Designed miniproteins, single chains, continued (5). Designs and how they scored, part 42

Each design is a single chain, and the fold is of that chain. pLDDT is the mean over its residues in the fold that is shown.

## One batch from the design tools (miniprotein)

Design m17434
Fold by ESMFold2-Fast:
Structure m17434 (fold): chain A 70 residues (1-70)
Amino acid sequence: MEEEQKKLEEAKKKAESIVNAIKRAHPDLPDEVIELIYEKVYEILSKNGYLTREDAAEIKKEVEELLKKL
């Protein structure tokens, strides 16, 4: 139980770090896009502990589709 909580905390911190880096590199991104990236990264990291190239490509595709709708 404690190990699962630590994994979720690590996933949250990693997702926050990734999102903060993206915000710094792309300050013009809407909050909805940042929230989508955080949600997807956190979901993948909480399940697998790491992001694959395929996961990154899927997130990028979803971001591009959301940007077209905004």
Scores: mean pLDDT 78

Design m17435
Fold by ESMFold2-Fast:
Structure m17435 (fold): chain A 77 residues (1-77)
Amino acid sequence: MEKLKEEVKKLAEELGKLTNNPELAKILEKSIIEALENKDIETALLQLDMMLSLAKEKNDKELAERLEKLKEEVKKL
């Protein structure tokens, strides 16, 4: 669980830099971490899909691949 939370923080920070919107990144990070702590996997996946959509919109394929991998790990919870 701690490893998943740390990865969420790293990917949210990178997304914030990519979009020039650190406040959006903080909101997504907080929402995903709270959802994971509450075992609300559906909400966590929805927020990760938002991050993935933004990464794809900005053509950051590496960030998108890392987000897709994180989604698969969250689905296994």
Scores: mean pLDDT 84

Design m17436
Fold by ESMFold2-Fast:
Structure m17436 (fold): chain A 96 residues (1-96)
Amino acid sequence: SMEEEEKKKLEEEIKKLEEQFKRLAPEIKEGILTILRLDGASEEELKKVEERFEEAVNSENPFLALAELAEEYGLPLTADLLRDIAARVEELKKKL
């Protein structure tokens, strides 16, 4: 069994990664919207992307949902970062 101090450190690391995700999510949204604006997207297309973004962040697996959305809209490095964060959170949770 894990000692309480070790458990608290793991929970704190998970919390920091989840807080990093919360900071990254609006930046990812702006990145996608900026790409689409530069590509001449209509206001209707931009609104659809905003709706898809909100669905992703409120999904059961927001890290993976945002990674898929980021990759689809031409941010593969951002998608990889989100997948890495998701994998790290899962690794830490397995130790709890």
Scores: mean pLDDT 83

Design m17437
Fold by ESMFold2-Fast:
Structure m17437 (fold): chain A 91 residues (1-91)
Amino acid sequence: MEKKELIEKVFELVLNKDSKGLAKLLLESGFVDEETAEAIEKEKDMKLLFYALGAFETKNNLELSEEQRKELLKAIGYSEEQIKKIEEAKK
């Protein structure tokens, strides 16, 4: 699986709060071991998974698009107003 396809699929799974799908995808792509995948499957705090993904993204040169990052922030509990302020702070 290409890096762009992987990050897009991870984005969809996090947005849908599908921890089982996320664990399976990361295990099958070789990014995590079986113990880590099981921990991800049991984790219901998608905010913690998002922060873990950020660290993983840095290590593997993966990048979310601005649009994907905005949707993830909304999915994990940030308001549209808070997301706009975060985007403005990056410019």
Scores: mean pLDDT 64

Design m17438
Fold by ESMFold2-Fast:
Structure m17438 (fold): chain A 61 residues (1-61)
Amino acid sequence: SALESGILLGVADILDGVSDLLYKKSKEYESLGDTKKAEELKKEADDLRKRSAELRAQAAA
């Protein structure tokens, strides 16, 4: 339904926003030499981006 698609897209936008913040934080830790923390945050950001893409695909179906 149009309502369900709207909700899925809205949640996807939020996940993309949080993912962007985590990527920025990852780069900060990388700059500080904390490669493990940087990699963990990047992985979390990637996972959120994957979920966002799945929600957008569901909205388009």
Scores: mean pLDDT 89

Design m17439
Fold by ESMFold2-Fast:
Structure m17439 (fold): chain A 78 residues (1-78)
Amino acid sequence: SEFEKKRQEDIEEIRREIARVEREGASKEELLELAEKYAKKEIEIALEAVERGEGVHKPEEIEKKYKEELEKLKKLVA
């Protein structure tokens, strides 16, 4: 669907921004801000999928995924 395509494009765009900023030698603080933006976008997409009946995840599962993604992205700045 167009919605699914847009979700993937948004996530890929944020991932590219993180990689670019890391490669250019930006500050750890800037990288952490991008990681937070990415994690927030992922939880937003997951919640929208549940509302559309496209996802089977419960709210507590979405919260867990958010925390896991945020932790993974923080490691990118280490």
Scores: mean pLDDT 66

Design m17440
Fold by ESMFold2-Fast:
Structure m17440 (fold): chain A 102 residues (1-102)
Amino acid sequence: LEPLKKELERLKNEADAAIETGRALGQSLADYFTQKAEELKGTPEAELYRKAAEYARRFSENPDDIDAAKEMAELASRIDPETGEGIRAAVDSIIDTIKAYK
């Protein structure tokens, strides 16, 4: 019983941790994109960062929001492909962890 109980607790903790990580990541990205939009005000890139910040906030509110995650990664990729790939990989990992538990 103990090995099974520990495994179930580990999976629950991983799912809970993934949700918290998703919220923290979304908030951190929203803050970062908002700052960049302000720094680049008046450029086309500023508008992309502003929109990315909106999707990052949405993802922070619900880490299961695949559409918000996809739009955020797409906008980031249009600014910097490497940053977009990094965001996509991090988000996919979080969502996959949450889904695997459910």
Scores: mean pLDDT 75

Design m17441
Fold by ESMFold2-Fast:
Structure m17441 (fold): chain A 86 residues (1-86)
Amino acid sequence: MITVTLSKLGKNAETGDVKVKATVSVEEDGVVTLTIKADGKTVYHVAYLKAGDVLEQEMEAKEGSTVTATAVDHTSGDQASATLKT
């Protein structure tokens, strides 16, 4: 099984953008794809994770934006998504 969560880290005082962190965890060893979308931007991260490992990826989004993170476990075929409003 795969899980994904989104959390706010804080606001960049110079730009007003909100820092967001996506955290992915897996129960089985395998290749994971994480896709984060906000403000027309896409961040794409592929990593090999061992069972119990976590993958973290940060991005900045404009205040009031919707951030969506989708994680795919290529070993199980499981997918998880999380959405956060900044």
Scores: mean pLDDT 82

Design m17442
Fold by ESMFold2-Fast:
Structure m17442 (fold): chain A 74 residues (1-74)
Amino acid sequence: SKIEQLEDLAVRVYLLLAEAGVPEEEILAFAKEIRELIQQGKYDEALEKLRELAERYLDEARRAEIFAQLDKVE
């Protein structure tokens, strides 16, 4: 489902943020925000937040991977 694809992508982004050296506390805060958006049915806003995190923290190659997956969920 679209929700399952979004949740799987979110987990992938969180793992990549950890590999990039983002503190666990910050990742948990992002995860809470995105979960709240999903629970409210704000899927486009959740996708935008995941994209924003990829733009801020991931290298060019990992960012391109995540953007391609975001496009498939939309």
Scores: mean pLDDT 82

Design m17443
Fold by ESMFold2-Fast:
Structure m17443 (fold): chain A 94 residues (1-94)
Amino acid sequence: MEAAEYAQKAGEYANEAARYGKDPRRSAAAGVAGAGASAGALIAERQGTEEGKKEAAISAQGAAESARLGAGGEKGREAAKKAQEYARKAQEAA
């Protein structure tokens, strides 16, 4: 799989983690980071460059960290874990 595809999944799971967050500020941070990861993935796909892949991987890692802070409940923590897993895969693929 491409780094962009993994970054997009990391962003999706970060957004899911944000939905289960009980702290509005932490949930907002996770959502913003997830949107950034998805945008990075799109840029990487459109440019097809090594720099774009690295930017997507960096954005995915940011989304995963924010998801950990914004996660609430068991489902939120599971989503945050998946965001972190896909962020790691994005870095390995970049």
Scores: mean pLDDT 71

Design m17444
Fold by ESMFold2-Fast:
Structure m17444 (fold): chain A 56 residues (1-56)
Amino acid sequence: MSSEEELREAARQVSLFTGLSEEEALEMIKRLIDEEGLSARQAQNIIVSKLLVEKI
């Protein structure tokens, strides 16, 4: 499992790039880790990419 530090860093980065709250970003990251077995960094990248595509 990813450390709490890694999860918080990923959530902060998602929040900065997407405008989500850190809490919302953390929930999305945890869901991707649980459902797809991704690392915190992989989940961060997927969430950012998806939300940026939807905003364009």
Scores: mean pLDDT 76

Design m17445
Fold by ESMFold2-Fast:
Structure m17445 (fold): chain A 106 residues (1-106)
Amino acid sequence: MSKLEQLAFKFLQQVIEALKATPAEEKELRQLLKQAVDAAFKAEETGDLKDIKKAEEKIQQLSDRLRELMRRATPEQRERAEKYYGRIGSMLLMRLQYGRAKQEEK
């Protein structure tokens, strides 16, 4: 587990607490984040179109699930969750951008 992966899970814990997610939702979100992190790092490593597409799909799945949970949250809970998810999203998108740049050099 990389330092960036550890930070992503730390930020996810803040999202889970802000949204008062159930244990089942927490488990699901942790699995979705792990899939997104792994896919984004693989896309950065390979620059392959298939790995880039998989990373986009996994990041979208995580985003969609968090958006669903935020629909029922209070404005204050949503603001806090968006702040920490924004940090996760920035990290994942940066890895994905490195993969895309590597693909363009092929």
Scores: mean pLDDT 86

Design m17446
Fold by ESMFold2-Fast:
Structure m17446 (fold): chain A 80 residues (1-80)
Amino acid sequence: SDEELFELYEEQIEETIANVKAAVAAGDRAAVDTYLSILESIVDYALEKFKDNPTLQKRAEELRKRVEEIKAEADAQLAA
């Protein structure tokens, strides 16, 4: 179902966020940039895939906001 497929994207996002955090802790900017790019791609795909489902579209927009927050946090930590 669309909801089960969406849950797989949420799981991929959370796993990739954990990879971002690990890369930030290691000071690995190249790995951080790679994982952030993957996060943006997953969110973009989810927004397009579920564009006709208002409930999942709202959830995809919430995931996009979450990814933007993670990117800002990673950039701030690497700049210090």
Scores: mean pLDDT 87

Design m17447
Fold by ESMFold2-Fast:
Structure m17447 (fold): chain A 95 residues (1-95)
Amino acid sequence: VTVTVTVTEEERDVAAGEVGTLTVTVRQTVTGSSTPVRLRVVVRAEAGPNALWTSTGEATLTGDGGVATASVFVGAGEGTVRARAVVGTITKLPT
């Protein structure tokens, strides 16, 4: 069984004093099995030093061609923050 994960990570500027929402879209392709494969995806934000805080998010993928979107938030301080949502951890779940 082969599981391939394709990731689209959003990157953008968050204006000073604003809270930005960034998304990660994850798709799985499963070959060699008719049994659904379930994955837990944990996402986080990477942000510059002007970020006051960042969040984490998570999503669950199921089956071949499964697509999920997870959101993260970034709070900007006194300056504009360049932020990127990234995949942190992918864990296979029991079926």
Scores: mean pLDDT 80

Design m17448
Fold by ESMFold2-Fast:
Structure m17448 (fold): chain A 100 residues (1-100)
Amino acid sequence: SVLEKMRKLLEEVKRLVEELTELYNDPEATLEELEEVMRKLAELEKEALELTRANPTPENKEIMRQIILAEASATMMFLSAYISLKLGLPRPKIEFVFPE
């Protein structure tokens, strides 16, 4: 069903956000590695949006809302990493315990 495909897309988005979080907290991770995860997230968002537009049920719209919020969070994390890496500033860990 379309609903089942939407749920699978949401789970894949969550997995990629977790992967991005791990890369963000890795002091040896490159911008290229973070950009690759962001590219995959953008592809999943596009697919989910097309499915939701074709099948605009309340359930599909709610899953799409969750995907959009996850993507927004990922974008903010990526922007933080991008600025830190480009300026040569220490990148704080997500736990806020220590700078890079």
Scores: mean pLDDT 82

Design m17449
Fold by ESMFold2-Fast:
Structure m17449 (fold): chain A 66 residues (1-66)
Amino acid sequence: AHRASVLPMHGNNVLVSFLEPVPELRVGDRVVVGGREGVVKAVSGTTALVELDEPVTEAFNAEVEF
């Protein structure tokens, strides 16, 4: 699991910020963000845009599994 800071964006989207780049993570991957399922929409350096299956309204720290 990779530790990350998670920031809610518009709709079901969250910005996931890792401490280090995760080179295995690709657009279209299914991920679990702090127990919440989602799909990767974009990856750039240490950040990923993830569309969760359910919306979140508050920022949180999480482990990301894929």
Scores: mean pLDDT 83

Design m17450
Fold by ESMFold2-Fast:
Structure m17450 (fold): chain A 93 residues (1-93)
Amino acid sequence: SEVEKLYKEAEKHLAEAEAALAAGDAAAALEACRKAIRLAIKLAKLGDKEKALKLLEKVRELCEEVAKRFPEHRLEAEELIGLAEFQIAIINM
């Protein structure tokens, strides 16, 4: 299904974000998180709220780690956290 395909791609981006973070590449981690947010929004629009919420929560966790460990990327990480929290709020309406 389209939902399963999008979810698998989002999980791949989150795995890439975790690997980038482990390697000290905050910029690559944030870019992967941004891609995962876009896929989570598509999943929510397709009606899979549970998968979308799971992805957005993981993005928030990873971006919080970036903000904590990489002060030079803190602003971008906090912007992505805000975007993820906003989408979580919309899904839970």
Scores: mean pLDDT 90

Design m17451
Fold by ESMFold2-Fast:
Structure m17451 (fold): chain A 82 residues (1-82)
Amino acid sequence: SKFEEIQKLQELVSEAHSLLIDKLLEKLGITEKELDDMVFNSPDSELSEELKEAIKKMEELQKAVEEGIEAVEEFLEKVKKE
């Protein structure tokens, strides 16, 4: 059903989001709370290149969600290979 497809899409999005955050936290050596403070309290011009790249990947994930399940699966595989 379309409902089951939406659930699968949400699960894939959640997995991709978690992987992106985990990789960023490992790369920066910071906690999730420190990441939230940096992203939401710092001007865009003061963000590190790693943070800017992670934000771009989050935007790419949102675009993949609009394209459908296959696009999100491709995005997730791409992130896993990095």
Scores: mean pLDDT 74

Design m17452
Fold by ESMFold2-Fast:
Structure m17452 (fold): chain A 109 residues (1-109)
Amino acid sequence: LEKAIELVKKKMEEEGKDLVTISPEELYRETGIKLPDVPPSRQALWLQARLVQMGVLPGETLLETVEYISGGIKDPEEALKALPPEMQPYARALIDAAENPTLSLDEEG
């Protein structure tokens, strides 16, 4: 968990970006964390949601991530609707984590 935080911070620093892409293999190699069988872009969304729940990232950073992947839509609900159906559950998890950082992603199914 702490290694995942450091990995995200290093990637953000190296790329100069608030949104970073981490492969499941890279995450496991560096941190030992296993993510669900989802594409790398969704892995980044899940990881950022987890970091907000841990208080490492502010909720605004997650909402900025949703804005970015939707093509600049600032309203989270409109951004969610603009995403492909396959991406909407992950964007919803980010929005929910940003608004309620104490919620567990494992329980949200």
Scores: mean pLDDT 62

Design m17453
Fold by ESMFold2-Fast:
Structure m17453 (fold): chain A 61 residues (1-61)
Amino acid sequence: WEAEVSSEVVDGREVVTLRLPSAEAAREAAERLRAVGLTAVRIVGPTVVAYLPEGGALPAA
């Protein structure tokens, strides 16, 4: 499914917001983000909010 993606800087950290078609899709997306090492991932209904680490790079780099 398509997700509406937006990125903003909040409290000194880059925040990626994914708006998904359902809460179930949001849960699946959050699990994928956690699986790649993101620990600050929050689900709000059909929306996933993920805080990137300082420097904007994924931990796997």
Scores: mean pLDDT 69

Design m17454
Fold by ESMFold2-Fast:
Structure m17454 (fold): chain A 66 residues (1-66)
Amino acid sequence: DEVNRLVVKAANEAIEASQKGDMEKAEEIARRARDRLVNELGVSPEFAERVYEAILTVAKIAAEEA
């Protein structure tokens, strides 16, 4: 369940950063999560890229609703 833990933590941190107006930090959090999924957890690059896109999408929505 390390994949789920990493994704949820990264999503929450990216949402927090975006709500504070720091979209660059939200993108960096999403990129770091993508890289860790591939390099530390052996997740496919295709799946990791989809996670990256999902995290950015929810962060952008959170920023627009703030």
Scores: mean pLDDT 83

Design m17455
Fold by ESMFold2-Fast:
Structure m17455 (fold): chain A 68 residues (1-68)
Amino acid sequence: MLQQHVDDLIRQIKEEIDDPFDADIIQSFVRMALGIIRSMKTPPSLQQAIDYINQLRDTAIAGTKKAK
C-alpha cells in the first residue's frame, strides 16, 4: 500500500537526516505528496505514485541544503 511506503520513507528520513528541523520539512513534503495523490480523481499507478513521492522527497532534501 502507498501508506506503507510513506511510513517507511518517514522512518528513513528520521534515521538518516541528522537535523530534526530538516527532517520535519522533508516529512511534510512526503505527506503533502501522498495527500495530493489521494485527492486525484484519476489515481496514478502505484509506481507513478511512488516516483512522485520520491521526487518531492528529493526536492525537499535539496531545498534544506540551500536554506542553510
Scores: mean pLDDT 77

Design m17456
Fold by ESMFold2-Fast:
Structure m17456 (fold): chain A 69 residues (1-69)
Amino acid sequence: PLRIGGGVLADLEAVLESPELSDEEKLAKAKEMFDALGPGQRENLLAAVERMDIPEALKAELIAYLESQ
């Protein structure tokens, strides 16, 4: 599938907001999810990350990664 479903975005949010994961682990898992979804999903991923209630530093790193693709 080329389109992001609600389930994938919910999984991403669960990873990024998980109290069990470090920011480093969150970045690694999110990047793996971004890579798996491919460039067609970049705009949707950017919009989703921008809307998430996560630390500014983590948000900035994720946006920078997506923009570098």
Scores: mean pLDDT 74

Design m17457
Fold by ESMFold2-Fast:
Structure m17457 (fold): chain A 74 residues (1-74)
Amino acid sequence: SKEEEILKKIEKGIEGALAALEALPAADRPAFLAVAEHEARKTIEWAEKNLSKEVTEKIKKLLEEFLERLRALA
């Protein structure tokens, strides 16, 4: 389904973003985290308006876990 495709794109995006952060110099990581937090918020807001409640809750969990992992690396 379209919602399954969106979830897979988010999962791949998370994997890519974590790899990108780990490759960044420590000095550049706070700026990367700030952008990631902003984009995650926008994605959640979009999902709440366009997707089912079930898929939106899955996206919220994925992005919150992602941001926790980013904060641990930054």
Scores: mean pLDDT 84

Design m17458
Fold by ESMFold2-Fast:
Structure m17458 (fold): chain A 70 residues (1-70)
Amino acid sequence: MEEERRRKVRELAEEYLKFEDYAKQNLSPDEATKLINEKFFEMVVKLAEEFGIPLSEAYRLLREEIERLR
């Protein structure tokens, strides 16, 4: 379970970074910011629900993995 959670967090972080890069290159700054924020929130909610953890913990895990991969 912990190993599955770590793998899922990494997969979501990689997907987020690819989407962020795409949005920044192909969309207006305002549209990119909106969609990037919506994508991040959707991923946090999904992670929290899939693993039964608080939203604050899901947010922290995803944010830390994203910053690690940058």
Scores: mean pLDDT 81

Design m17459
Fold by ESMFold2-Fast:
Structure m17459 (fold): chain A 100 residues (1-100)
Amino acid sequence: SAAAVEQLRQMIADGVDAEEIARFLVETTGIPEEEALAAAVLWTGDEERKGVPIKVLLEKAKKTKEFTEEEIELAVTAAIRARASGAEAERLYEELLANR
């Protein structure tokens, strides 16, 4: 939901601990804790893991169908919009919708 995406963005902006962000992702999206923690670590400043959560989420959505459209939209859109330029964020969001 838009409210959950905004909350996630605010948590990232406020420098909330990676473990708390991961817990929020598990609670709101149902993503396995391992993937949620990877995303949270990336968003809190681990340079070596840039892009990993987005690729993992998209690959799992397409291959295993473990994640619902809502879960992917929440996690990926929030991550992309927090870090990517507006144009890139919109393009990646369009790709997510095209893979429904």
Scores: mean pLDDT 57

Design m17460
Fold by ESMFold2-Fast:
Parts: sequence; C-alpha cells; structure tokens
Structure m17460 (fold): chain A 64 residues (1-64)
Amino acid sequence: SLREHQSLVGRLHQAVVDYLDGRISEEELERVREELLAQGLSEETIERHVRVVEAAVARARARR
C-alpha cells in the first residue's frame, strides 16, 4: 500500500540521516537496506532516496 511504502521510505531516510550524523555504522545502514529490500522496496527506489537524502543533508550543511 502507499502508506506501507511511505513508512519504509521514512525508515530509509532516518537511517541515512543517522549514518551521515555518525549515529549508526555503515554495517547498521547495510542491515537496514537488506531489511527494506526484504519488505518490498526495490534497489532502484533505495538508491534514489539515498541520493535525495545525501543531497539534502549536504545542502543543509553548506548553509551553516
């Protein structure tokens, strides 16, 4: 469902932010990716959203 998809995407966004902030390891981020793939997110969707979050964080940091 759309709501389920949005929940998975939200979890991915949070994990990427936590990784970039140093709150979780690369190993923990990989584990989240594997769980999201198992729950029905495609690799393409994961890659797209990772790029979006990384770009947003980079822009936010550049404004400081």
Scores: mean pLDDT 82

Design m17461
Fold by ESMFold2-Fast:
Structure m17461 (fold): chain A 92 residues (1-92)
Amino acid sequence: DEAELEELREEARRGYEEGAADVATYGKEATEAKLNAEAPKAKTLRERAYLAGRMLGVHDRGDEIEAVARALYLEWHGKEEEARRLEEELAA
């Protein structure tokens, strides 16, 4: 659990650095528009953490990396726990 959360923190930090670099190259508005177009393509928890990090980089919100990583982790595992509970009830 903690190891997976730490991996999400690392992906969000990597995204933050890349988002900030893209803003320096293309400007804030152009980078944000590109990320919004890419958002529907993020399918895995890791991809979502990376994309969220890039958006935090665009808005200079490095202070939110921890909160965003935790929120994504909890949302993903909340759905997984719900699925496991349903499978157990059906097996009984």
Scores: mean pLDDT 79

Design m17462
Fold by ESMFold2-Fast:
Parts: sequence; C-alpha cells; structure tokens
Structure m17462 (fold): chain A 57 residues (1-57)
Amino acid sequence: KAAELAAEYGASKKTGEGALKLVQAGLSPDVAGALAGREGGLPRERGQALARELSKL
C-alpha cells in the first residue's frame, strides 16, 4: 500500500516507505513527508500530502 500511494504521488517506493516509517516513529505527517520527500527529490507540499495519506493506513 505504501508503494502504491508513493507511485500515485510520483514518488519511489523507498520514499513512500521512508515517509511511513517516520510517521510510525511518531513524527507528524507534515514533518515526515517533508523529510522523506526531500530525500526522494519531491516538492515539500507533495511529500507532505503523501505522508498524510500514509498516516491513514
């Protein structure tokens, strides 16, 4: 599911899994998405949107 959501947001599987791991570690979706998105080369807003959707899983 994380890989599928990442693909919908134009992100790699690793970026989606990284964002999910950070959310599960207790970071807010906005912080998790910004950090994982930065590593994956995504715009901040797109990484944050992905992490918000991952937090619903």
Scores: mean pLDDT 78

Design m17463
Fold by ESMFold2-Fast:
Structure m17463 (fold): chain A 81 residues (1-81)
Amino acid sequence: VSTRDGDLRNIRVLSLFDEDGDGTVDPEFFELVRKIQEKLGLPVNGEVNSELENYLLSIADKDGDGRVTKEELEEALKKLE
């Protein structure tokens, strides 16, 4: 029910944090993502929008492994402060 488009973006973004490929992500990743949304001036509503998705993908692309670690997310947040 509701907007499946947001759910598809969430799935793609979760894949960036799912280092094990088991479909689970550490809760700390969600808190860091929420803080990044706030710092970027994006709506904090539990959905990943295009701007957030592109930002997270840019972090994953910087080291070429297609994954975003908690450390990389924390460093990105620090740069936004």
Scores: mean pLDDT 64

Design m17464
Fold by ESMFold2-Fast:
Structure m17464 (fold): chain A 80 residues (1-80)
Amino acid sequence: MEEVEELADRVLELAKSPKSQELVKEIRDLAKELDEESLARVKRGLELINQALEAGSPDESITSMLEGLLQFVRAEVAKK
């Protein structure tokens, strides 16, 4: 959890779009409901998104990556 929260906070600081900021906040909030395997996948997803932000990827690419990760998180929470 702490690592996911730290990565989500970093994305929130670097993301320029209000849409991307809302998406990462929802991912962070829902991540606390996930098992260890799903959390590891979320951590990897956030690491990749953070790397893309640091590399200067377009905002629409960042938003799409976050939407895909949030869809995964929502699906995993719904299985419980």
Scores: mean pLDDT 82

Design m17465
Fold by ESMFold2-Fast:
Structure m17465 (fold): chain A 85 residues (1-85)
Amino acid sequence: RPPTPEERERLVARLEELLAQIKSDPNVPDEIISLVEKALEAVRAGRFDEAVALLTEAINLASKHGLDDIVLRLAEVLRELGEAR
């Protein structure tokens, strides 16, 4: 099932909120910020497979850095991406 425009808009909004939050946190590595930015671009382009891969990598890095709140937020977006397919 292809994602609807409404599903894409919701995912973009959630990723934009998360990106703003992590950019304001000095404890978040630039590598995680870069992965989330690329995932946002992929969602905007309708490249959901690429977005899933990028978010999965961001979750792995956030987990290694002990960023449990960011891991949970990224996992929620990843779940919605899976449901939108």
Scores: mean pLDDT 80

Design m17466
Fold by ESMFold2-Fast:
Structure m17466 (fold): chain A 78 residues (1-78)
Amino acid sequence: SLAAARAALERLLALAERLRAQGLAPEEAELRIMAEINGISVEEAREARRAAAAGVRTPLVERVLAVIAAAAEAYRAL
C-alpha cells in the first residue's frame, strides 16, 4: 500500500540520517541503504552496482532494479 511504502521510505530516511551522523561518505551510505532495502550484504550491493553499470543482468541485479523501480513508482504515486 502507499502507507506501507511511505513507512518504508521513512525508515530508510532514518537510516540515512544515522549513517550521516556516523560520518559515512555519501557513496558508502548509499551502498548501506541499498543493502538494507534488498536484505543483502554491502559487498553484494557493491557487486550489483558494478554489474548494473556494466549492463550485466544477474538475479541480484534484477532484484535490485525491481526494488528501485517499485520505490520510484510508489514515490510517484504519493
Scores: mean pLDDT 69

Design m17467
Fold by ESMFold2-Fast:
Structure m17467 (fold): chain A 62 residues (1-62)
Amino acid sequence: SMEIDKLQEEVKRLQLEVDSARQSVETAETMGPSAREAALKRLNEAEERLKEAKQKLLETLK
């Protein structure tokens, strides 16, 4: 299914964004509290998008 394929690609892309954001948090820890806060906010937003995409994929597969 083209729709399922698109949702799977979105989940994969968002997983990479989460992985990148986690690395950014670790790097930002040495740059100061404002940089760390911004990195953590990005990570939280990326994790939430991934969760929503996974839920949408699960609902489509049911």
Scores: mean pLDDT 85

Design m17468
Fold by ESMFold2-Fast:
Structure m17468 (fold): chain A 59 residues (1-59)
Amino acid sequence: RRQRVTVEAPLRPGESAEEAARRMIDRLQAALPPGTRVRLTRIERKGDRVVAEVEVEFP
């Protein structure tokens, strides 16, 4: 099944919004069951934070 999830994280010094989103996706992927697909669908920078919308597809 598929689920849309919003994740938010603070930006590290010198980090781009895309880099922060990639870091969060890697962490999310590691925590999910094997075979789960994670896809970034939207990314937005909000000051010193990044908000990313992710589609998660379970096996």
Scores: mean pLDDT 78

